# Designed miniproteins, single chains, continued (4): the designs that were tried, part 71

Each design is a single chain, and the fold is of that chain. pLDDT is the mean over its residues in the fold that is shown.

## One batch from the design tools (miniprotein)

Design m14607
Fold by ESMFold2-Fast:
Structure m14607 (fold): chain A 109 residues (1-109)
Amino acid sequence: TTKWPKGTYKTADGQTYEAEVEIGADELKINLTVTETGPKTGAEVAQERLDQIEAAIAASGSVKATERSVEPSVQVSGNVTVGKATVTYYFPLDNKTFTVTVTGIATLS
């Protein structure tokens, strides 16, 4: 497995996030961290970003998600919650898996 350096990426709406990529023999993993301040929970922040990523993937080709999950938000401090949303794509011709995990860190304001 090869890990790439952390990168900062910008969405079409101007929001930034940190990304980390892991390449294995049969799996590609992308881990994204999104930080937001407002009324949303970490799980809501993670899910909204994953929805945008899924839409972008769908627009670029006929790839469909095989699995999707959202973990409940966990309060890690008095005003901070963390949640995760994950989507997995399976490519049957190559027997390969592509997974995107979004971690949302939400600070209540």
Scores: mean pLDDT 71

Design m14608
Fold by ESMFold2-Fast:
Structure m14608 (fold): chain A 78 residues (1-78)
Amino acid sequence: AAEGVLESVREVRRWLEEHGERELSPEQVERARRLLEQGERAARAGDVETGAEYLGQAYRLLGASPEQARAARDALVA
């Protein structure tokens, strides 16, 4: 459970490093990174539900982005 959230955080962080600068504003990238950091911190503390909620907020920031953001979001439910 916690490991699943941590894996999803790693995948979204990788997507942001590869595509964020081209697809999102600097403000959106910064906000997404902060949400991922909060999600990772919650998951490491054993609060998987809070971790998933922060990850969901990061996906919503990426919701105006192309199909790559949807694929990253699908990883959360697996």
Scores: mean pLDDT 71

Design m14609
Fold by ESMFold2-Fast:
Structure m14609 (fold): chain A 61 residues (1-61)
Amino acid sequence: SLEEEALKAVEERVKALPADATLGEINRVVQEVVDEFGITDPAVALKIASKALEILDEKKA
């Protein structure tokens, strides 16, 4: 599904960032994925943002 593809894209892109990536860089990646996949549902956009933060926390652990 489009949602699954967008979630995979945000995970891969956030993982590619350095371990000390800022929230600003995370937000940029989230916005790029939302725009690229044409996400108009706020609930799906929130899932993408939540996934990005989850991956960021994993990188800091």
Scores: mean pLDDT 82

Design m14610
Fold by ESMFold2-Fast:
Structure m14610 (fold): chain A 61 residues (1-61)
Amino acid sequence: SKMELAEKAIAAAREAGSAAASAAAGHDLYNQGLVTREGVLAAAGAKDAETALAAVEAGLI
């Protein structure tokens, strides 16, 4: 159901939030030209890299 999908998305977003501070710090360095986009994803962690990339592209971080 749409409700079950929404609950799973919220749970995934909360889990991704644990990596958000690392990704945000990586973004600051990226904006300064000190790291690549791949470096930001690496800072977010391997398991969360795809979620972090999706959040960046959606403008969430």
Scores: mean pLDDT 50

Design m14611
Fold by ESMFold2-Fast:
Structure m14611 (fold): chain A 89 residues (1-89)
Amino acid sequence: MSEEELERDIHLALGTMALWVGNYETAVEHFEKALALDPESAVAWENLGEALYNLGKYEEAVAYYEKALALDPTNERARANLAKAKAAL
């Protein structure tokens, strides 16, 4: 992998671990860093949306789930989470 791909993957892994333990603000920081390196990462957009949903930032979560679906329309998890976030508005 390139240096940028490796750094992106490290931030994706750290963000995912932060989600698992409920450190949503830390998860947001890592996913934002991953997206700065690769703005086409559907997984990073989806996980950023999930972290924001758990922080009660539903409008932002909706926007980021929509970005994830624009990049990967077959992502059923992002679609379900988008519906859930819209219902919370």
Scores: mean pLDDT 86

Design m14612
Fold by ESMFold2-Fast:
Structure m14612 (fold): chain A 60 residues (1-60)
Amino acid sequence: MVTLEGEFKNLHAAIGAAIAIIGEVPEAKVKVEGTKVTVTVPDDPELIERAREELERFEK
């Protein structure tokens, strides 16, 4: 498993990112701690890339 982390501008953005990741990668485990989102993804390059893209989208 691979762990990805993202930091967001506010709690709303962090929750939005978590929801998006769960929708795109249902196999992932997502943890939200304030403005920090931690995503644990299976060792699949496609799933890892998808989770990373969703994290980046919500960092705006």
Scores: mean pLDDT 78

Design m14613
Fold by ESMFold2-Fast:
Structure m14613 (fold): chain A 107 residues (1-107)
Amino acid sequence: DIKELLKKLKEVLEMVLKAAKKQLAKETDRKKILHLIGVILRVIGLLFDVDLLEKSDLSDEEKKKKLIELTKEVIEIAEELLKIDPSNKLAQEALKKGKELLKELEK
């Protein structure tokens, strides 16, 4: 259960990272470029947090609580990407999958 939920969060994070990188590649506005670089760094940090959580000796209950927090942050990042470019289909898919994961975690 927890291992499967961690895997799902990693998949959403990788999707958000791919979405941000694709958006950065076509962006010409300096302020948006800097914001997207910040988003990419934040997602990389969250991927490290997920790896650390997977390796931790925390209880499944404590891991689930931290998974909820990390999943909420991923949802916020996907929403930030969509605020910059609402047409980003990968960010739309990541947001949908992140919200589905959050519902599964809060059961």
Scores: mean pLDDT 88

Design m14614
Fold by ESMFold2-Fast:
Parts: C-alpha cells; sequence; structure tokens
Structure m14614 (fold): chain A 85 residues (1-85)
C-alpha cells in the first residue's frame, strides 16, 4: 500500500500547486503554510511508523509534483527535506 500513500502525497501536492499558482498576498502565504504542514505531517507520521524511507518517497513525489507545476520554491524545499530525512 506504500505506492498508494506516495500517489496520495503526489495528488495532494498537485491540488495545492494549482491553488498556490492562482493565489496572491495573504492567500499565497496561507497556502505556503499548508505545504509546510504537509511536509511536517509526512515526516512525523513516517517517524512514528519507523518509516523514514516512506517519508523520503512521499516528499520526493510532492517535490516532483511542485516542479511539474512550476512551483520551484516548494519543489526545492520538499526535495531538500527528502534528501535530509
Amino acid sequence: EEEEIVERARKNAERLAKQYKEASGLDREILEGVALLFAAVTVVSARNAGRPDLARRELQAMAEAFKEAGVEDLAKYFQDLADRV
């Protein structure tokens, strides 16, 4: 079921990227906060399960989704985090 978890992470990032690209000002800042929360929940949940390998895959999938959507700042953040987990 790990593939399903990774795909869910990718889809969450795709939805967030769409909203982020259309947002400005405070709304953009709130969506950036939501992205950071997704990253934190991914790391904490995987650590609690003893699965840092799963966290890396989820974060990489999210980074790829942000990159594909042209949201470079979030793509870099998630990739850097994946490399450190």
Scores: mean pLDDT 85

Design m14615
Fold by ESMFold2-Fast:
Structure m14615 (fold): chain A 80 residues (1-80)
Amino acid sequence: AVVKLSFNVQGIEDSTELRDELNAIASDNEGKITSIESKDSGLLIQAEVPANKSVEFRNAVEELVEAKGGKIVGFGASST
């Protein structure tokens, strides 16, 4: 099963370096980043990962965002 995850991130406006690190985290969890969108309120990050990797992936994304001085202000998950 695949889980679609979305993260609303505040405090990070430069997505270039973040994109490379997010792609590495997704690959480590057998998933992929499907989009990163810049919005007036920050970034929307969307990803697809296997259901059994979703917790590890979410934790890694939260750690990366916090390390770069950002915060996750919204989270969504849906199964396919």
Scores: mean pLDDT 80

Design m14616
Fold by ESMFold2-Fast:
Structure m14616 (fold): chain A 100 residues (1-100)
Amino acid sequence: MSWLEKFKKYEKEIKEVAEAITRALRLADEDPSLTPEQKRKLVAYAFAAFAALIDGKFDEAIKSLEEMRQLAVEAGASPEVLEAIDRAIELVKKAKEKFN
């Protein structure tokens, strides 16, 4: 299946998760507890989650977001950052239930 066909199949779910991840990254960028290196790693996990989600690999997307959450916890990120990541994980799990 082409990337565009996969995107169209999961468009609503991809948009909802993308909004949640974008919110998490924005909150992380504004978090003074996080170093530039830690923020860069969070962005990398977010991109991995987006790539997996577009490909319909929900378990890989969840794993990337859980690794993102673990890094945020270890870095001492604010509760708002953790809540935003948890929301993204919840949305991917709901998408997995719809398509499996």
Scores: mean pLDDT 82

Design m14617
Fold by ESMFold2-Fast:
Parts: structure tokens; sequence; C-alpha cells
Structure m14617 (fold): chain A 92 residues (1-92)
């Protein structure tokens, strides 16, 4: 999705400016976001983005390990995925 790709690029650029290494992988209706070197507030922001997508009907999973947070969104439509990504970017 072009809208999801745009939101992903905005998240990656925002993360870079804040010293966070962000990767976004889109496979069909599954979006996986990995944030490395994230502080506690940024990890909370990632959970907020996952919650936003979940409230819009996606399945959301969040895993944290040290300074790394991984968010997996499944069954996300374009609006849910893009909204979740924008919410995560705002938390950076």
Amino acid sequence: SEKVEKAAKELIERAKKRGVEATVEVKGDTVTVTLKNANVGQKIGAVGGATEAWLQGAEAEVKTEGDTVTVTLKGADEEAAAGGLRSMAGGL
C-alpha cells in the first residue's frame, strides 16, 4: 500500500532524527516494525501505535527486549496500518 509505505518512510525518518533505528516490513496485510535503541517513552509510543491499529480492527503484538521493541500488526487494512505507524512516529 502506497499510504502505508509513506507512513513507514515518515516513521523511519523521524526515528533517525531521534537516534532510533527503525525498520518496517510489509507483507500483504502484515506490518512488522522494529525500533532499536528506543528509550522507555519511545517504547510506550510503539505500544500506543499498536493499540491504535488494534482499535481499528488489526491484530497487534508487541515484544520488547532491552532497547528493542517489535510491533507486529496482522489483518491491518491501509487505514489501521498507516494510523498505527503515524502514532508510533508521534511517540518518537
Scores: mean pLDDT 84

Design m14618
Fold by ESMFold2-Fast:
Structure m14618 (fold): chain A 83 residues (1-83)
Amino acid sequence: LFEKAKKLIEELEEAVKAGDYEKAIELAKELGKLVSQITDPEELEELAELLKPVVELALKAPTEVEIQVTLLVMQISIALSAA
């Protein structure tokens, strides 16, 4: 799960950089489903760090991309607070 989540973050960053916002939204949703299954706080913290550059890119992207990336960051933050 963790390795797949890391790969999805890489693909999400590339999709946002390429302006493929439809793909970025789908990748963010898929990543959210995987994050819900990750319980290791160290893995969640690493995923949060990997998402920081994606958050910066999403702020310059269409609103739906910003919303999906923000929801993903919130999900990881909540999971970290529970672990």
Scores: mean pLDDT 80

Design m14619
Fold by ESMFold2-Fast:
Structure m14619 (fold): chain A 75 residues (1-75)
Amino acid sequence: DEKIKEFEEKLKKKAEEIKKETKERIKEVEEKIKELKDDKEKVSKLVSELVAEELIKIGEMIDEKLKFEKELKKE
């Protein structure tokens, strides 16, 4: 039970960090989109890069959770 609580706390902190990074990245992309309003290709590339970055971060959190669940099942 204590291990679960500690792991949830760790994931919560990681989620908050990712949330802050995502907010900063969204602002950067929004500023660039305003400058590139008429360039659909560049706007699409920026959005795709942002989505790819976020998916990698989500994947890392999922992997960490799955690893923890496997360790719990062995006990």
Scores: mean pLDDT 74

Design m14620
Fold by ESMFold2-Fast:
Structure m14620 (fold): chain A 61 residues (1-61)
Amino acid sequence: ISEEQLKLAKEIAEELEREFTLEVIQTGRVISKEEFIERLKERLKEKGFSDEEIEKMLEAL
């Protein structure tokens, strides 16, 4: 994984964490760690990353 790809993955994860925090505050709904990871994988796929690249990025985070 390139540093650029890892940086982008971190930025997406931070954005998703921000959304997660807001959703919990607004709704009182608890989002599981598994659901968070699934949402993160989906966003990375939307950005054009392969399943293999996503797995490597998640291991590096």
Scores: mean pLDDT 75

Design m14621
Fold by ESMFold2-Fast:
Structure m14621 (fold): chain A 88 residues (1-88)
Amino acid sequence: MEIYLAPVTIDGREGVLVIEVEDGKVVRVEFLTVDEMFGEDSTLTAQDLADLLSAVLNGTILPEEYWPALKEAYLAGDLEAIQELLAK
């Protein structure tokens, strides 16, 4: 299983999209917020969370240029669009 990470802000909350890929297919996408992972009083950022998740999950942080399209696909519930973005 491969894990890809994109730091994004959704509805004013900083967090990371965690994209799980098995055999070249996106099987799960989850949005983890900084507040949920570190608490609301945390000074940590979405980038800090992505760096931690990259180390813990052996995940790959995607280039910033992909983050807006990944956010839109996630909000639409479109796993196929996310899969196509990762194939380019």
Scores: mean pLDDT 81

Design m14622
Fold by ESMFold2-Fast:
Structure m14622 (fold): chain A 70 residues (1-70)
Amino acid sequence: MEKLRELINRLIALELRKIGLEFELELLKKGDLSDPEIQEKIKKLEEEIKKLEEEIEKLRKEIEELEKKL
């Protein structure tokens, strides 16, 4: 059942990346929100976090489907 382990490891990697981006987003939000450069960085981070959430959700569904077959 190597495939399930590989998917779980990938899920962990994506979740860790998301945590890192969320931490960076929180640090930027504590800065000067009137700065357009900070606003642009926040927007880009929010978009990247959203993409990661979509990838995590797809991967979670793949893991659930494999667990149902086992």
Scores: mean pLDDT 81

Design m14623
Fold by ESMFold2-Fast:
Structure m14623 (fold): chain A 72 residues (1-72)
Amino acid sequence: ELTEKVLSLSPREKAVVEALVERGEATASELAKDLGLSVSTVRKHLSKLEKRGVVKRKKVGKTTYYSVNENE
C-alpha cells in the first residue's frame, strides 16, 4: 500500500522505491538493471529519496547499498 510520502513521488521515484521493497536492499547498479534506467538516473532519484527520508544509504567498503526507511 502507498504511504503519504510515496503518493508525492514521481513515477520513476515510485518505481525505485518498489524495486527496493522487493529486494530489501540494492546498489544503484542493480536498480538500474532492474528498472532499465541508467545508473546516473537511479543515483539522482536515490539522492532525492534519501533527502526526503524515504530511503537510507549504507556504505560497505567501496559499495553503497540502499534500502527503504520503514520507520515512517
Scores: mean pLDDT 76

Design m14624
Fold by ESMFold2-Fast:
Structure m14624 (fold): chain A 52 residues (1-52)
Amino acid sequence: LEKLAERLSKPVTENSSGVSIYTVFRGGDYNELKELAKKAGTTVKELFKKLA
């Protein structure tokens, strides 16, 4: 979880040009994000808060 969240946070905080993970949130593949959250042992909503 922490390693995954760290990776996801880095692009959105340092790169504001439109990162893939952030795009998934906005209107990309919700399914992919859901899988990521599950693998990290959390929920999409929690992961969303970490990314945003």
Scores: mean pLDDT 54

Design m14625
Fold by ESMFold2-Fast:
Structure m14625 (fold): chain A 93 residues (1-93)
Amino acid sequence: IKIKKLTPAEIAKEREVLQDKSAKLAARKNALFSLIANDAIEPADEAAVRAVIEELVKSPAQVLLLRNAIITAKKNGAKSADFVEKLLKAVEE
């Protein structure tokens, strides 16, 4: 899966999808991965990020994809990826 750079307007749209409790899990998951790749996760996103991670941890393959997305973002200097990594560890506990 290719991760693309987003404009500020695209980041805002992805955040709306992530925060939308009525959106399908696949759409919220795609929004989360895009925001991680673009260093755009904010502390205000915690509840929505946590809810998506709680669904992803039910699948080992999805957890591996999330871990790889975090590692890639951290290599690219994304500081918000550390916040997502802490939430993943808390959910796996």
Scores: mean pLDDT 81

Design m14626
Fold by ESMFold2-Fast:
Structure m14626 (fold): chain A 59 residues (1-59)
Amino acid sequence: GLLARAIQPFPATSPDHLAVRVGDLLEILEVVDDNWVKARNLETGEVGKVPKSYLEIIA
């Protein structure tokens, strides 16, 4: 899948959100809309929605 790195921390404020810390590697699973992606955090194994603007695309 498409790889990304978190460039800002996201605390996950709802059950469908994915918590990320700066530097976490993610696999993008789905583009939800213009502002959100569904991703897997490769550090934690958790899946959820995270804002696109918090991520840097790697591959």
Scores: mean pLDDT 83

Design m14627
Fold by ESMFold2-Fast:
Structure m14627 (fold): chain A 85 residues (1-85)
Amino acid sequence: DLSSLSAEELARLGEELLKQGRWEEAARYYEEAIKKDPNYAKAYANLGEALRILGEYEKAAEYYRKALELDPNNEEAKKNLELLE
């Protein structure tokens, strides 16, 4: 039950799933993290990365933009967004 986990814990588990190549599951964990904390810049950036790996480039770019709106100094999100444009 993802509803019992904190946004930070969901994001950490999503990162572990991403390392295992379980990209669709990682994306779901990051989506749940964002639902718990809509201002969690890191979760938007990580969701963008999972979607980019899945080939969902348009959605990935949108989540990188949201991450940069919340944290303009996120160099990884900025670099990854530039690669998609």
Scores: mean pLDDT 85

Design m14628
Fold by ESMFold2-Fast:
Order: sequence, then C-alpha cells, then structure tokens
Structure m14628 (fold): chain A 60 residues (1-60)
Amino acid sequence: MEGTIYVDGPAKVGDVVTVTFADGSTGKGVILDVEGDYATVRVVRADGTVETIKAKIIYT
C-alpha cells in the first residue's frame, strides 16, 4: 500500500487531500481519479518530491 487518504463524504477528482504513508509520513495531494476504494493522487512531499500514487480511501 503506497498511501491512505481520509475523506469526509464522497472523494472527487480535484479534491485536496492529506496522504498518510506506511512509514507514518504525510504529503499533500490532489485526487486525479477515483475507482472504487482507491484514488490516483498526485502528492507533493515536504522536500518537494512529486509522485503519482494509488491510495486507499477511508471514509470518515
């Protein structure tokens, strides 16, 4: 699992989310696509690294 996002209500393309990684670090991302329980997210980390990841959606 590359990351997890917590969403209040339905996840949508263009939503700004906080991604939590398996190591406990976080990054800010934008949802590019939603498919079932997963989202494709473009994440910018604090060091400026930009990654496109597949994140599990957890609804709160």
Scores: mean pLDDT 78

Design m14629
Fold by ESMFold2-Fast:
Structure m14629 (fold): chain A 98 residues (1-98)
Amino acid sequence: MAEELRRMARTVREAAERAVEALRAGDRLAAEAWAAFVMMNAEISAKLLEKEGLDEEAERVREAARRFAEAVDAGDVEAVRRAAEELVETLLRAAEKL
């Protein structure tokens, strides 16, 4: 389980870089697709955390993912990078409790 969350953190970092690349290229649909992929991985991670009784950590993951999606929707590359790092840190911290 901890390794699954660490793998999700790596996946989120890679997807966030793709979202940034898409935004810089003016490809809004690609950026939104990568944001949807991040949201899906965050929700899977949150459900895994809830199954282990880590409801507060699950809520933090969902909140961080929501901020990431909002940053992508705003088209703010620097906000996307910050939100992605916060989501990654949240996932890694949750993994330490498993």
Scores: mean pLDDT 86

Design m14630
Fold by ESMFold2-Fast:
Structure m14630 (fold): chain A 68 residues (1-68)
Amino acid sequence: IDYEEFSRLARELVEAVNAGDVARARELLEQLRRKFGISEEEYERLLEAIDAGDVERLERLLVRVALR
């Protein structure tokens, strides 16, 4: 996995959620899914956290994906 690219996209995703830009956050999640092969279950959990604005949950889920 390209941890530098993953870290960059993950940071941008968290920033988008903090800004309330759900549309941008969803676009960044699709980039993560395409580039890093996020599972359907992981994708659904990440999407739920984004839609809820739950940054703490989002960060925990992203760390878990990075450890694959």
Scores: mean pLDDT 82

Design m14631
Fold by ESMFold2-Fast:
Parts: sequence; C-alpha cells; structure tokens
Structure m14631 (fold): chain A 56 residues (1-56)
Amino acid sequence: SEQDELWRRQQELAARLAALDRDGTPASVKERQRLLEELRAEQARLDQRYEKQLAG
C-alpha cells in the first residue's frame, strides 16, 4: 500500500540519519538536519492520510 511505501522510506531515512550522526562532520550535520525535516514532513502526510481513512 501507499502507507507501506511511506513507512519503508521513513525507515531508510532514519538509517541514513543514524549513519550521518555517527560521521559527525559539519557537512553531515547539515544533511542530517535536512533529512530530519523531510521525515517530519512525511509524518505530517501520514497523519493526514490516517484522518482521511477514518472519515472515509
């Protein structure tokens, strides 16, 4: 399902964030922040879809 695809993408982003966090360079810190914002945006999209499923 579309939710399964979003969940897998979130897992991939989380793994990449963990790898960047271990690296600890200024460049990795900036990329980590960007990916964290992307994760938050995807979480918001999931919440909206959840609400639509409850309404439908």
Scores: mean pLDDT 73

Design m14632
Fold by ESMFold2-Fast:
Structure m14632 (fold): chain A 97 residues (1-97)
Amino acid sequence: AEEIREIIEKLAKEGPIVGFAATPLLFEHTHVGRVLSREEFEERVIELAKGMINFYKKIGDKEEVLKIAEEARKVFESLGLTNVAEEIKKYIEEIKK
């Protein structure tokens, strides 16, 4: 629980995809008192990150979206969210096709 909170707080300070994905999770954890398991947390981060990437695809340039998504993947990897980073990597490859 404590470790997950620290990860969420770190994510909220990172760029557009990671920061926006982390904001609802930080709200749920802090204000709703929801305690997420590591697995539930990672699933929520993947869902929100993919949602933000799709949003940027609709309003932004494809090259910028890929750059932001790759930066988000590196942040997830650096925080030990290996499953999240792997899923985002797969999603980036789908966008490139």
Scores: mean pLDDT 67

Design m14633
Fold by ESMFold2-Fast:
Structure m14633 (fold): chain A 60 residues (1-60)
Amino acid sequence: MADELGKASVNAAAGEEPKSELEKQMAKTVEEARKAKAAGLTTARGYGHSKAKPEPAPPP
């Protein structure tokens, strides 16, 4: 229990709703994914084994 006045209760204000934390978590995940995707461009350096991109199977 952090009962320090010097410490702001940002988490308490941010977690006013149980759903707010969930959507914030997913939003952060989406941003991380986008950022990782942009960084994935470095595969052009010869690092072509990034997460084994799934290849579309031939149509029936």
Scores: mean pLDDT 55

Design m14634
Fold by ESMFold2-Fast:
Structure m14634 (fold): chain A 94 residues (1-94)
Amino acid sequence: SIAEKYEEKGKKYLEQKKYEEAGEYYAKAGMEYFKENDYDKAIEYYEKAIEAFEKADPKSEKLAEALGNLSIVYDNKGDYEKAKEYYEEAKKAK
């Protein structure tokens, strides 16, 4: 699938310590799983994207965007407390 191709690219860039590119591909994987309503995998890959973006730059638009997207996934899953937490973290990362 498209999500699995993005996972593989994210993993390869992470192994090369190319954290920004790793984060971008993991975020793309998270987005594809979210479109499939696989919220657990969407969360997993957005969390991997966040970790990679934090290693690249702890204060960036890409980190803020990934945190905001994770907030949306938790909201759709019905976990409103975590959705609020990640929304507030997204505001700080910018």
Scores: mean pLDDT 89

Design m14635
Fold by ESMFold2-Fast:
Structure m14635 (fold): chain A 67 residues (1-67)
Amino acid sequence: MEEKRKELIEKARKLVVEAGDAIHAGMDQGKPAEGAEKARELGSKAVDYARQAGEETPPGGVLRPAG
């Protein structure tokens, strides 16, 4: 379970970085609105992965078996 939680956290972190990069790329290309829209999509996915990671292992709780 720990490895899946770590992977979800890493995916969320990568998406946050990509969202920031998308904003910068949009500004550099003179298309800040497109960059902002891309960043919003990536940010939404990052939040979803972070939430899933939090649900994988309850803080201070016992690990539950998962298939």
Scores: mean pLDDT 74

Design m14636
Fold by ESMFold2-Fast:
Structure m14636 (fold): chain A 56 residues (1-56)
Amino acid sequence: GPLEEEIKRRLEELRKVAESQTGVARLVGEHELARAEKEVAELLKQGKLEDALNAV
């Protein structure tokens, strides 16, 4: 649905930003992406779409 599509889009934007960075900024971006992906996955598993959207 629209919320799941928006969540996926935001995660892809975070991924692209992390991949565009270098050095420490890239490591920070990769850690933030990994955290967001894990949190979103858990919230989506629970059916908490709006909470998952707010996690990104």
Scores: mean pLDDT 84

Design m14637
Fold by ESMFold2-Fast:
Structure m14637 (fold): chain A 58 residues (1-58)
Amino acid sequence: SAAELLRAQVATLEAAIADVEANREAYKEKGFSDEEIERALEAARAEIARLREEIARL
């Protein structure tokens, strides 16, 4: 269902956030700044919020 696909997208984004938060130093060693990492995390959290609102409307 559409709801299952949206929940899968949320789960993927949550896993990505967890990976970045757990491995922040590794991302900085790859050349990402703290500001770039924070912007990416903020964007991912905003997308999760949007997807959850979309699920709630189904």
Scores: mean pLDDT 89

Design m14638
Fold by ESMFold2-Fast:
Structure m14638 (fold): chain A 55 residues (1-55)
Amino acid sequence: SHMEERFARALLRVRAGEELPPDATPEEQRVYDMAREYLEALRKKQEEIEKKKNS
């Protein structure tokens, strides 16, 4: 599948708490890691916004 479709699928896996299969290709692992980092960055950004409201 195209990179956009693979990234979208990886985002769904991360959100669902699904682990990448042990037989995953290096490319699938990279896309999964990018999805995790993206979602983690969004979570941290939300935490910063909440902290600023309490300042």
Scores: mean pLDDT 77

Design m14639
Fold by ESMFold2-Fast:
Structure m14639 (fold): chain A 60 residues (1-60)
Amino acid sequence: MSEEELENEILAAMSLMMASIADLMGDKEAAELFRKAAEAFLAGDTEKGLELRKKGLELL
């Protein structure tokens, strides 16, 4: 496993945690963006994942 693959797995896990927190806060739009960010990271699309995570954070 490469360092990039490991980093993407960590970023995906963190994004899923943020999605759960956003759901608990009632921010369904932010939660959806964090979930999609996790999907992008797991697919190896780091740039797309970071973009989606940034959009989710802007909604909080």
Scores: mean pLDDT 81

Design m14640
Fold by ESMFold2-Fast:
Structure m14640 (fold): chain A 61 residues (1-61)
Amino acid sequence: SIEERIKELEERLRRLDLSPETREFLERMIEGIRKLYEQGKLEEAEQAAETLERLLDYLEA
């Protein structure tokens, strides 16, 4: 579910060693996904979550 994906993104972000500016940016992206989900924009929320998941995969490599 999108709620599970948001939780996983928050957990992944907590484990990364990031600059404060980068962390704040990524936290705002997660908040954006949450807002889309709360508005019932499920397709947009899923696309945004997938984009952030790919970005975190890159940062973790």
Scores: mean pLDDT 85

Design m14641
Fold by ESMFold2-Fast:
Structure m14641 (fold): chain A 57 residues (1-57)
Amino acid sequence: SAADLAAQFLETVGGADRELAREAAETGDPELIRRVAEQAGVSPEAVRAAIAAAKAM
């Protein structure tokens, strides 16, 4: 799924927790997106861009 692809990318590139990243990708919850962004060391906008890119695949 797009959520699984986004979660794998955020884990591999940013070191984010896969389960948290998957939930953020599935729900679009701003709080979860912020948590993933903090773990990965990127902005929340970068996390949303990664999710959008995964959905486009």
Scores: mean pLDDT 83

Design m14642
Fold by ESMFold2-Fast:
Structure m14642 (fold): chain A 92 residues (1-92)
Amino acid sequence: MTPEEVREMAERGLPAAEEVLAMSDEELKAEIAAASPELSDAEIDEAVEVARRAARLVVEAHRAAEEGRYEEAARLLEEALSLLAEAGRRLA
């Protein structure tokens, strides 16, 4: 992954990540329930935790990329993608 690719990925993810972190647990649960009405309350709670963890990693990756720490940014983005993929697999 090139430094430009890492920066573009972090920039593209940043608005969604900031939105997730700005929402309360109640607001985020409501959004997830509206998008995925098939999920149980326990699955929604897990999805909220995963979404917040992934969002924090994306924000950290963007900061790392801005500071020229592209290897760290790439690792953080890979961790965020892994968390989202694992949650999607468990909830499907």
Scores: mean pLDDT 80

Design m14643
Fold by ESMFold2-Fast:
Structure m14643 (fold): chain A 92 residues (1-92)
Amino acid sequence: MEPREPTPEELEAARQRGRDVAEKAINAKSKSEQASLMTAGMLLAVGDFLEYGPEAARAFAEGMIEAAKASTKNPDLAKELIEMAQRILEEL
């Protein structure tokens, strides 16, 4: 499948989805909730990649890194989120 080129607004929406996923995972009340939110977030990232290609996946990963770095609530999860996002960027 050939993705279409994203608009600047669609790229910002992908970046915001990345931020939202990281923030929700960090604020999760249990490890099970955290895992479910992370799984849902990764499916959103895959959807953005299939629709808009690597630029949208990059924006999503950058948003996730931004939100994770801004949080002090769960440093272990923040580190895991940053590592996952960096792997997305490296595989593009």
Scores: mean pLDDT 79

